# Designed miniproteins, single chains, continued (3), part 96

Each design is a single chain, and the fold is of that chain. pLDDT is the mean over its residues in the fold that is shown.

## One batch from the design tools (miniprotein)

Design m11336
Fold by ESMFold2-Fast:
Structure m11336 (fold): chain A 60 residues (1-60)
Amino acid sequence: EKVVEYAEKGLSPDPEVQEKATIELIKALPEEFREGAARAIAVGHPNPVMQEAARKALEE
């Protein structure tokens, strides 16, 4: 699934790649799940890079 591929890129050592992959993953979700997933990542994810990426996805 694309979700697995984006999750793998989210573990990249490059913050730019992690951020882009996270935004693309959130955008790949149906609209009804996008806000919930992005919010959960923004407040609950242990990686601050992923939290910031989720916030940016919500602002786009």
Scores: mean pLDDT 67

Design m11337
Fold by ESMFold2-Fast:
Structure m11337 (fold): chain A 80 residues (1-80)
Amino acid sequence: MEAVKEAAKLFGYELVAEDSATVTGDQHDATVDELVERVKKKAQEKGYEVVAIFARPDVEGPLVKGEEHTITVAAFGKKK
């Protein structure tokens, strides 16, 4: 995630909205979808055009059934 934030800044894009949630591996996809919609809404409310969205779990490697992980979703954009 950090490298993505750095690259976005180099291209002139701003971090507009960020959100996170802690879930088990079996809820990963549904939670990513919910977080993506929340950050899109926040960006639109701020008057930004969303150009990229990135989602990342805080764990390295495969998601294990029943183990918790934190998903962070970040929206990058520019003002309309």
Scores: mean pLDDT 72

Design m11338
Fold by ESMFold2-Fast:
Structure m11338 (fold): chain A 68 residues (1-68)
Amino acid sequence: YLEEARRALEEGNLEKAVEYLEKAAKELGVTDTAVLSSLRHARAAIDSGNDELAREAIEGALESLEAF
């Protein structure tokens, strides 16, 4: 899922990137509120059309999940 999330981010498909990161977090059993909050903020940024903030939140969550 992390590789798929990274590819989606590189392709500009922010919605898909968040979906894959959410699946990765669930598979890894992540209970870290910071990671889950980053994913929620990414979705909110996408919904508001703020692609820059969405990308930052996705990149942060991806780095955190890759470190698990």
Scores: mean pLDDT 78

Design m11339
Fold by ESMFold2-Fast:
Structure m11339 (fold): chain A 78 residues (1-78)
Amino acid sequence: MELSPDASEELKQLALEYSKKAGKSEPGVSAALVTAVSLRALTLDEITEQDVRDALEYLSKKSNPDDVIEAANILAKL
């Protein structure tokens, strides 16, 4: 999913705020946001606070760091 640069920056800021509450690192924040969009096939306008929280929880349970890195790299290009 490809987002506009302005929209992805706003999403990164929102994810960063939730990540601080969840105790996640900055790379995990980007991965969580991409995961939220991908898991639910949602657009930027449909992403809720709950979707970001669910993505952060999903990533914390994942044991495959390569998937997290790939998701973070995709978000960084948006």
Scores: mean pLDDT 52

Design m11340
Fold by ESMFold2-Fast:
Structure m11340 (fold): chain A 90 residues (1-90)
Amino acid sequence: FEARALAALAEAERLVRRLEELKAELERVVGPDAEMEALVEEGRALLEELKNPPADPPPGLTEEAHIDGILARLREYVARAEARLRAAQA
């Protein structure tokens, strides 16, 4: 679990960094964008949830499902951010 949690944290940190990069690129093209700001804030909140897991985490597969769910949401946010940037550049 601990090794998997650390790997998931590293991936989540990469995904949040990507969101911040996409936000900076979008702001350069169209200026501040509320949807992009919301995606970055939500991504940071999910990363904080991974950094500060519950004191009594659920057993085995439930912990794995929780981590997988956070990573899936972060990947979704990155995909939405990339789509928003592409639309702004078109």
Scores: mean pLDDT 77

Design m11341
Fold by ESMFold2-Fast:
Order: C-alpha cells, then structure tokens, then sequence
Structure m11341 (fold): chain A 69 residues (1-69)
C-alpha cells in the first residue's frame, strides 16, 4: 500500500525510466527481451501500489505477446 506523496515522486522517476526504455526499444537501441527484463526489474521494486507502473508493465507484456498478424 502506497503512503501518498513521498512514494509518488519515486514512482514518477520509475515511470520516466520506463518511458525512456520504450523509446530506446522503438529506436532499435535495445531488444524486446531487454525492454521486458528492465521493466520487470523496475516493476518489482516499485510496482506494488502504482497503477501507472503496473499498466506500463502490462503494455510491454502485451507487446511481447501480441503478434498482430
């Protein structure tokens, strides 16, 4: 369970890190496996009580599993 403002700032930093990783993946700088692994590490530290971070992790898992065609 998150305790308001102090944890929100840490989660905000984690979310920015996730966004930067996604941009690196889109630019071809990292593999999908590296993206998933790094986001899993971030979610493991900060995911509990952070809806946004949990959504980001879910999105990356969906990208890995999607296979649109």
Amino acid sequence: MILDEEITEEHKKAIKEVIELIKKYENGEISLDELVAKIREINEKYGDGSPMLRIMYGVVLAIKASGSG
Scores: mean pLDDT 69

Design m11342
Fold by ESMFold2-Fast:
Structure m11342 (fold): chain A 92 residues (1-92)
Amino acid sequence: METRVELSGGEVRAMGLERGEIEADDVTVTATLTEDGRTHTLTLRITGVLNRDGERRDGVIEVHGADVPAETHSRLFALAVEALAAEAARRA
């Protein structure tokens, strides 16, 4: 199993240490999972605020990955959210 996450564009920052919220302004997150010779890609475009569990608090989260199976989609989404949280923490 091979996993890759890439962030591009905009700005990511931590919002409120107590709430663990993440603000993203025109950020694109591309999460890729390769398993048994098949590659699955999920792309998130975010202009808004989400918590560490990936729950939208404000703004817009666009998800592109029509051909991704539901279980793989959930895994890729979680990886994308983790990458955003890690980037926000590096900036704090």
Scores: mean pLDDT 75

Design m11343
Fold by ESMFold2-Fast:
Structure m11343 (fold): chain A 71 residues (1-71)
Amino acid sequence: AVDEALERAREIMKEAGVPQAADEAVKILRDGLKAGKFDEAILQAMYILRKAGADEASREAVRLVREALAK
């Protein structure tokens, strides 16, 4: 479920026009989940995406991943 949410988040960010930042953000989130530092990874990923101009898309992507973790 979480891996599917991460791939959906990547597609949302790519549709927003930031494919390179999307791939980097998904890698950071996946590595953070593995290390038990997911909240720190979210902050880092959002910073990268916001810098790339995808603030609204990054919020939607994070919402989907957090909902998948809550189930």
Scores: mean pLDDT 78

Design m11344
Fold by ESMFold2-Fast:
Structure m11344 (fold): chain A 92 residues (1-92)
Amino acid sequence: SVEEIVLQMANVYSDLLKKLEAGEISREQFIAQLKANMEAIAAKYPEYRDAILDATARFVAWMEANPDASVAQMETQLLGSIIALESEMLAK
């Protein structure tokens, strides 16, 4: 379900943001791990694969355009991305 996908994505975001804030992973490692986790979720839900991967690509592009973004700003963008993606998936 869309709810299950959103929950799985939110859990990945929460875990990675916590690690980034703690200095356990770099910004580059955050992006790499985010992509890998989103690809794994997309593989489980092939009907939403393109929506999940497109949302991930848009967020990564935002991070690349905003190299000095704080973890709080990243969290705000990720929350917005989840809301937009949920709306997109429900429309399909």
Scores: mean pLDDT 84

Design m11345
Fold by ESMFold2-Fast:
Structure m11345 (fold): chain A 68 residues (1-68)
Amino acid sequence: DVDELIREHMREVRDAMYAAGLSQRELAEAAGLSQSTLSRIFSGERLPSAEEWRAIVAAMRALGVEVP
């Protein structure tokens, strides 16, 4: 189930973000997303598009956080 794999990965990304001391606002700004969009993705309310998923991963790496 691709949707569940994406949700699991987003939970891991969220946990790694918080462990690094980053806020959702900081990650959203770095990813070029609104904070509300990132919050809905992290809560599982919506799935990220492939473009949004790549942007989130790239933003994590740009902020010095190892992506799970």
Scores: mean pLDDT 84

Design m11346
Fold by ESMFold2-Fast:
Structure m11346 (fold): chain A 95 residues (1-95)
Amino acid sequence: MIEIPEVPGVSEEQREEARKLLEQLLTLSIDEAKQLLDDWIQEMTDKYGVDAMERVAQAILDTVSTILDEDRFQQFQSSLVRSVLRERGRSLRKS
């Protein structure tokens, strides 16, 4: 079972949403996973803010690095980092 580690400033609800995302991502094709990840990162940023989303995203990367093969991990990491940087950029422009 996929378990997201406790991170200061991240709620149990946020960790449960991240766990469900990872379970879905592992069953999807890479292209479908990228789309789901982009949508999820945007929703989490809108709901909880960019700082909380970045903490959850780091916990996801740490978890995924232990589960995925290196090639799949590199693709996932690149997609996640791109989505996080995009949302950070949007938050900076909004302020």
Scores: mean pLDDT 73

Design m11347
Fold by ESMFold2-Fast:
Structure m11347 (fold): chain A 81 residues (1-81)
Amino acid sequence: AHALAARAAAELRAARPIIEALDAASRAEAGRAIAGQLLGLADIAEAQGDLETAALLREAAERAAAGDLDGAIALLEEAAA
């Protein structure tokens, strides 16, 4: 589960400059899509018994859906630690 969070953090950090260059509507859509992916990873972590990582992934998904990519990345890095 820590490895899933680490990969998600790295992928979001790499995608961030592309997302930030989008218009507001496309950025909001990207945030919702990322949130959906993070919720999927949270379900995998929960199925593996890692409830702590699952909770952090769900909180990161809420931040991504709200457009707070910095907050999402910080939570993913915490889950990866």
Scores: mean pLDDT 83

Design m11348
Fold by ESMFold2-Fast:
Structure m11348 (fold): chain A 85 residues (1-85)
Amino acid sequence: SSFDSMVGLINGFLSTTRQRIDDLKKNNGDKDVIDELQKLYDDTEKRVEEIKQLYEEGKISDDEAAKKLNELYLESLDRVNEIES
């Protein structure tokens, strides 16, 4: 489904972001960058779970859930670029 495909994409993003945070911590990276990436990770994960719950409760369609996840994914990518710049 479109929903399952988008869940896969955003989980991939979360996995990559977590690895980046871990790498920065290991290499004594900028604490402000680490803290902002962690906040982005936590916020994105929470919002994914909220969208999943709406879908599981039948409150939104597969297409609506996929659109919300895609919007969140794109917003999260833009935010990573801002934090890392």
Scores: mean pLDDT 89

Design m11349
Fold by ESMFold2-Fast:
Structure m11349 (fold): chain A 89 residues (1-89)
Amino acid sequence: EVEEQLLQEIERLEQQMAPLVEQKIAEAAGSSQEEKIALTRELLDEFKALSPDPLIREMIALREELAANRTEEVQREAEARVEALLQER
């Protein structure tokens, strides 16, 4: 139950970030693709810093790592780490 609540909170934060990221990318429409990528990373870092719970920030980082690689091994390691963090809370 607590595990499901933490996962839902992470999902909510990711969904809350999505429109802000899209808005910033739209504002940089005249910029190079490299600048758009850098701006997206800065915005995500700011959002992580604003999070009141360090556990949520850590789990968002794990999800980003998982999405970047899309390998079964990375996915299983990320799931194990998330599960360990959830057990501590």
Scores: mean pLDDT 59

Design m11350
Fold by ESMFold2-Fast:
Structure m11350 (fold): chain A 67 residues (1-67)
Amino acid sequence: MEELLAEVRRIANEIAEKYGLTDEQKERVIEAAVRAFVEAYTKQGLSPEEALRVAREAAIKEAEKLK
């Protein structure tokens, strides 16, 4: 779990940096990705790979919204 959450945070941070977001906006992108991952992995029972994909999609959506 902790290693997967670290990967989610890494993905979200990378996306936020590509969008040129502030540190404050970056935290919002990370939060969105973590929430999406936890819901997909824990509540919906998706595989780690599928849950990471959902987290990436959530991070991109939030980053575009904050642009």
Scores: mean pLDDT 83

Design m11351
Fold by ESMFold2-Fast:
Structure m11351 (fold): chain A 70 residues (1-70)
Amino acid sequence: MRTVTATVSKTAPAANYQGTGIGVAPGVRVETKGPVVSASSTQTVTMTVTVEMPDSAPQIAVGGRLEELP
């Protein structure tokens, strides 16, 4: 398995946030949930998520999203 890192950030109000790392290659898509991060005030929330991709993937695009939890 090949490991790639997705970094996601946004300026957001006080809440709990969870990042999702996304790896995409021809014929392959992998999404990985990151840990939950708490923000005590409005701030830039940044999360790094490790995504495991097949070693045979010839080209990998990496992205992600950051979601506010209830």
Scores: mean pLDDT 76

Design m11352
Fold by ESMFold2-Fast:
Structure m11352 (fold): chain A 65 residues (1-65)
Amino acid sequence: MEEKGLKAVRDIVERARKAAETATPEQRANIVRGLREMADALSQNPKLKEGAELVREAAEEIEAR
């Protein structure tokens, strides 16, 4: 994945984590669902695997909190 694309994914992940910190349990579940859907979409293309892994890890970390 190109550095520019990775930066965009990292920015999305960081914003999602910050939003989850002040979110209700229901809002946090919605954030996790959206991130998992994004990771699944990205994982369908092998060239985007790195971005998919970053998004999936973020979803798992937010869900664990």
Scores: mean pLDDT 78

Design m11353
Fold by ESMFold2-Fast:
Structure m11353 (fold): chain A 96 residues (1-96)
Amino acid sequence: MKGEEPAYAKVTLESKGTEEETREHAQEILELLKKHPDTVEAFLLEIRGNTAYIGVVAVSQAAKDKLAAEVKKLAEERGDKATIEDLPSREELLAL
């Protein structure tokens, strides 16, 4: 009998604005993630121009899917594009 295993995902946020606006939008996603009890870790990986990369560790795959939906909704409300990629481990979250 296996319990739920943590899930790992990388969020790629593409904004239509400046690096400063991209950082602001990434910060709001981080705040959203930190407010959820299902989030184990959320951290900014990199900002490159109008693109931000955010790492997420969720308590389960179901929690990760829920968090991904919330992130996509927030991004769409801003006119941004959010792409969520499932990763097999925390180590791959740190690789760009």
Scores: mean pLDDT 81

Design m11354
Fold by ESMFold2-Fast:
Structure m11354 (fold): chain A 75 residues (1-75)
Amino acid sequence: MVEEIKEELREAAERAKELAKKGDLSKAATTATAGAIRAIGRALDAGLSDEEQKEINEFAVEQIREVDKVAEEAK
């Protein structure tokens, strides 16, 4: 379901933010990216509609931007 995939994206972003706060910017970026790729794959595997896939893609981009903000503040 869209909500489950969004929750997994939030959890991946939270882990990435923790890594960024610790100064591990490379691991933070990798964690956020892996979370996004997994979410897109799950949406495809679940046979979600184009609208639902778009919602997940937009949410994944938003989560990556939030991680980037934390990483910029850590510099």
Scores: mean pLDDT 80

Design m11355
Fold by ESMFold2-Fast:
Structure m11355 (fold): chain A 70 residues (1-70)
Amino acid sequence: MLRARVTARTRSRETAEQIVASLERLGQQPGVRVLSLRVSEEDGVYTVEAELEVEYPGAEDAEAELHYEE
């Protein structure tokens, strides 16, 4: 089982909305769970934070962190 944290920051609302939609779609796939999904805006910067849990054979206790900044 793999846990992944995604942090994305963008000054584009459209990009933030697309990232959220993509993460929600991933959570609908078998073996993928969205544990948390949060969107915040501060000083014109949108921050999307998500925690995902993915079932992969042989990926025991693996953690991954993905960061996107624009």
Scores: mean pLDDT 74

Design m11356
Fold by ESMFold2-Fast:
Structure m11356 (fold): chain A 87 residues (1-87)
Amino acid sequence: AQETLNKLRQAALSLVGKTFASEEELAEAAVEALKAAVDAEDIEVEKAKDSQGNPVIRITLVADGVKFEVVITLDGNTVTGAEVREI
């Protein structure tokens, strides 16, 4: 689990500072980065807001039988942060 978590964290962090043409393209790029890092199954993408009302994209996935949550923080179509956790 720790190795998979680290791979997902590195993949998500690689998106920070990138700007996309749309939120949909950003979500697609995030999913592809995660799929390139791990053998991800049951991928779900949700547009949401954080506790401050800032737009985020939440991605849940299963890798190595463990469920993970990836939260991508946005400013417009720019990735400003990324967080990964086991759930």
Scores: mean pLDDT 82

Design m11357
Fold by ESMFold2-Fast:
Structure m11357 (fold): chain A 60 residues (1-60)
Amino acid sequence: SEEEARKEKELQEQLDAGVKAVQEAVVITLARKNPTQEDAEALEALGRYDAAEEVRKKLA
């Protein structure tokens, strides 16, 4: 239906916006001079395990 097509488009737009917000948070956190364990855990919560691992490498 027309409603289903609109819902699908809105869902895709929300996903795209979410991906952009997550990427921005990753860039900001990785640029931080003194990242913390909590920063790595926050990135993991966002599903960005690769970025969380980079933060942890700076803590080790």
Scores: mean pLDDT 76

Design m11358
Fold by ESMFold2-Fast:
Structure m11358 (fold): chain A 58 residues (1-58)
Amino acid sequence: LSPEQKEARRIVEEEILRRPPTAEGFAAARAAALSRIPPHLHAFVEELFDTAAARLLP
């Protein structure tokens, strides 16, 4: 991963860990992460959330 992608992943993990592992928590984490991460990395961020949701949500 590039340094920018590593930082984006750190932000995503930080926002997810601040919230309960629910659909609402994930939606809030996604909105917060996207507000903190440059637009050119948003596709990468969405892929990270899809992966995390598949693992953590029922």
Scores: mean pLDDT 79

Design m11359
Fold by ESMFold2-Fast:
Structure m11359 (fold): chain A 74 residues (1-74)
Amino acid sequence: AQAAVDAMADAVIAAYKAGKSENEIIRLASEFAAQHKDQLTAADARRFRDRMVAGGVPKKLADRIEGEILGAAA
């Protein structure tokens, strides 16, 4: 799921830079996580979070999205 994780992170970074609301960004990430729940690991969620932070997403929002991904994958 590495390629899907990277694509999902890039989509979230683009949405954040486009001025989408936190709720819209979280919904986008949660929908992608639900679609890939059988393939997403805690390491994938952490990779997604770290890529978002590197792309300019605030740490607080990135941490919240990591939690939503882990919750959706459960």
Scores: mean pLDDT 77

Design m11360
Fold by ESMFold2-Fast:
Structure m11360 (fold): chain A 66 residues (1-66)
Amino acid sequence: GEKDYLLGVEKLQQGVDAAKKGDNETAIKYLEESIKYLTKAKEQGYRPDEAESLIKKAQKLIEELK
């Protein structure tokens, strides 16, 4: 629940920061980890709408970095 959500948010921020530095490979890895943790939070019913919104943002950013 909460722990997975917080880890997902942290990994999303790390992915965004890596992308800003031009490290697309590292950014994609962090964004994939973010999706993993946010999906766990959503499945456990912890902030499911917020988790889904963040998953979609991470997925969109991954496609932009490929």
Scores: mean pLDDT 88

Design m11361
Fold by ESMFold2-Fast:
Structure m11361 (fold): chain A 68 residues (1-68)
Amino acid sequence: MEAKLRKEIEDGMRLITAAVIRSQRLKPGQDAARAKAEAIAADTEAGKLTPLQAIKEFDAQIGDKVVR
């Protein structure tokens, strides 16, 4: 029975994942991708997406548009 510990770990990972997604710089002219990145980060922070789901969605929809 690890519900509390699991929640605390997931909350921490969620906040870190959202912060990393928001910190990603997108290529110029990618306004739609930028809006999607913000939406994914916001949903992750709100607990609608797990860190793994957030990473998967970000990579699938935006990953190729990130400035390295």
Scores: mean pLDDT 75

Design m11362
Fold by ESMFold2-Fast:
Structure m11362 (fold): chain A 98 residues (1-98)
Amino acid sequence: ELEKSLEAIKEIGKATDLELEALVAAVAGDYERAIDLLSESYSREEGIPLEEARERVLAALEELAKKRGLSVEEVLEEYARFVLENALKAVELREKEK
């Protein structure tokens, strides 16, 4: 379920800082920056042009928004907040062993 998606995002976050910066931007209400950063990360991962990556990211967000009856910005903000909260908890657990 939800925990599987979080593990996937956390694993991606280990590979690049772009996803984490995108999540922070989304929580801050800078959705344009969040989409740009996600698109750049996806472009690098898939080896496709940035414009193609952006179209795919936007299409995925629009489908999720339609399915949930939310705006793209609301979907991105809710998801980003949840991921950042779980990332913070993981850091806190790691710090416990210092």
Scores: mean pLDDT 68

Design m11363
Fold by ESMFold2-Fast:
Structure m11363 (fold): chain A 110 residues (1-110)
Amino acid sequence: SKAEEIKKLLDEYILKVEELWELLDKAKSVEEAKEVALKYLGKITEIALEIAKLLEDPEAAAKIKELSEKARKEIEEAKSLEEVRKVVFEFVEEVNEILGEMWEKFEKEL
């Protein structure tokens, strides 16, 4: 079902976010943290966009793309491990809010 596909993508999203935090905790330099953050930003964004596509929410998709582009720039410009972590935290928090809003709308149709 559509709900089962979305649940699978949400599980993948959560797993990728957890992997990102573990790798950021192990990063020994700002450059390593940036490489990890940028790689996972791409993966996390792809999963979130696939969820938006399944839920037929182009407005949410556009917002996720904007947040991803902003986060990419801020990660590339970051000068410390703390700054990379802050950008990642803010990006994930905002994407989680969008995902929650999309899911709430979907549940009302069930």
Scores: mean pLDDT 88

Design m11364
Fold by ESMFold2-Fast:
Structure m11364 (fold): chain A 81 residues (1-81)
Amino acid sequence: SLTTDAFTVEVVFGKAKLEKVSGNTVRVVAEEYAVLKITPKSPGSLRIVSRNRKLEFEVPISGPFLLGLNEGEEFDITFIP
């Protein structure tokens, strides 16, 4: 697991590499199919940006959020208050 100033990321299934990029941003690289549990410290939004495809989306969160990744997917996950 990895903890930032704004949220915690846990790999709950499969294998993924987690890297802290900043106090509010984590980079994820899925080594195989993986499921992450993202738990915010306060309500806000997650901005999820793919690094290997044209995909960006923002999800409002008030509690734990599950994110599935296929093998080889790379995302930057940023918390927005």
Scores: mean pLDDT 85

Design m11365
Fold by ESMFold2-Fast:
Structure m11365 (fold): chain A 84 residues (1-84)
Amino acid sequence: SLKERIDKLVEEYLKKHPDADPRALRVLGALFADFLVGGLTNEELMAVQIAYARRDEDKFRETARAVLPKLGIKEARDIVEEEL
C-alpha cells in the first residue's frame, strides 16, 4: 500500500534525521505521490513544502488542509487527513 511505502521511507529518513517530525514527513510523502500522478500542482505542493521548511506548524496544517479536496489518490488523502 502507499501507506506502507511511505512509512518505510519515513523510518529510513529518520535514521539520518532523528529530530524530523514523522507526521509531517508522512503528509509530504502522500502529497508528493499525488503530485507525481498529476493530482496536485507544483504550486500547491510548494506551498506545503515552504511551510514545512520554515517550521511553521500552523501554516503547514493550513496549506495541507487546503489541498485535501484536490488530492486524486484516495489513500494519499486518507494519510494527510489522519496526520492533521
Scores: mean pLDDT 85

Design m11366
Fold by ESMFold2-Fast:
Structure m11366 (fold): chain A 90 residues (1-90)
Amino acid sequence: MDDDRRGLEEGLDQLLKTMKTNLSISPNDQNTIDLLLDEAGNLADAALYNNLPDLAIEGLERLLELAKSYGATKLAEGLQSLLERVRQQK
C-alpha cells in the first residue's frame, strides 16, 4: 500500500544520508561497510515483502552509485550482490 511505499522511501533517503556521511569519513572501514550492507539488505527485504521490488532495485542502484563515487569497493561489491539477488527474486 501507499503507506508501505512511503515508509520504505523515507528509509532509503535516511540510508543514503547516513551512507554519504559515513563514506565521506571512512569509505573503507569494515564496521561501516558491514552496517551499511545490513541496512541495505533489510531495506531490500522489506521492499520485497511489501511487493515493491522496483523500489528495492532503484534504492540499491542509488546506493551502489554512491559507494562507487566514494571508492568504497567492498561496499560496492556487497551492494552489487544484493542487487543481483533482488533482480532474481522479481
Scores: mean pLDDT 82

Design m11367
Fold by ESMFold2-Fast:
Structure m11367 (fold): chain A 107 residues (1-107)
Amino acid sequence: ALEDARRELIYGIERIIKAVKQALEAAKNGDFETALKLAEEVYESLDLLIERAREAGLPQEVIDHLERAKESVKKAIEALKNGDVETAIKYLEEAIKHLERAREILR
């Protein structure tokens, strides 16, 4: 059911937001290996979440925000690999904003 799909997607988004915040905290603390691992796990989780959102027929605006979050996480991963902590933090924060927007639309 569409309502059940929305609930599961909201839960999935909230879990991903928590993981991005953990990656952000690790990056701020200089734990770049943990930040990178968490960001890569978030990237894979977002890919699966976007597929589920498309199959459930959710609004395109929700899918667009999830894809923007995924792109921001990808840029954060690249920045972490290059030791650019400030850029990584900015992109992780951008990913959180897009995820929060997707969650708002679903509620």
Scores: mean pLDDT 89

Design m11368
Fold by ESMFold2-Fast:
Structure m11368 (fold): chain A 117 residues (1-117)
Amino acid sequence: SEEEIKKKIEELLQKAQEKLTQFFTTDNLSEEERFELLNEALQHLKEMVDYISENIDQLSEEEKKEIKELLKEKKKELEQLIKRIPEIFENPELQEKMKQRIEELIKKIDELLKKLE
């Protein structure tokens, strides 16, 4: 149902936000622990994008508009995060892996935005 789709999106956003909050507010994390928290946040956003894509035909035009704005906002946040990666991770291998994961998610968002025309 429409309510079930919205609830699932909200649950996945909440899970992503909880991991991002831990990432930004927890002191004394190793780079590996910071990488895992950020990766888990990105996985929840990816699950949200996949879930929306799978249920796109069930969305009203009004819901599609709301989801487009949400996806555009998340894309901008991810693009800003890429710019900050060298400041977040000192390890070049972790920087490269995180950048690639974020770029893959941005690509998925762009593909979904095209479907939401």
Scores: mean pLDDT 87

Design m11369
Fold by ESMFold2-Fast:
Structure m11369 (fold): chain A 95 residues (1-95)
Amino acid sequence: PPPVTIPTDDDELLELMKTLPPPARGLLLEFRVILGRILASPDKTMSVEEVESLVSDERFRELIRERAPNGYLTADELREIAEEVLERLLAEELA
């Protein structure tokens, strides 16, 4: 499948979610919650431990640990990881 880009606009994200299979919708629901918390944070980051507690997909948790060695995740890092996991979920759904 082509590379997946998660919209930066919340309304566009909600519209995208309506078109996706349940596992991908679940991932984007978790992504939306985490993104909102990061954007509300004074430091614009969230701890890896807190992000992992909000994420159900094992690959998402593994990539978070791998790509956030300092123990904190930014909105841009979260988006990049979520897009990679979403692409894998969509590839599995098409198989």
Scores: mean pLDDT 80

Design m11370
Fold by ESMFold2-Fast:
Structure m11370 (fold): chain A 69 residues (1-69)
Amino acid sequence: SMSLEEALSKAPEDLRKRVEEVVSKLNVPEEKYLEVLGYVMEKAVVYQLTTGKLPSDEWLEKVAKEALE
């Protein structure tokens, strides 16, 4: 799996900003914030690299909820 640092280095600014905005709006416990952020960022980077498209906010929210479970 990809580290948060590696995912951030591969993510365009627009993607990083969108992921951070979506995750910050969720009721994520402080102790899990970096874990959830890293999981969503990794999935978002892979999505963009494979599809050539920016993932939707709805998709990012679903992935973040998956990380919380």
Scores: mean pLDDT 77

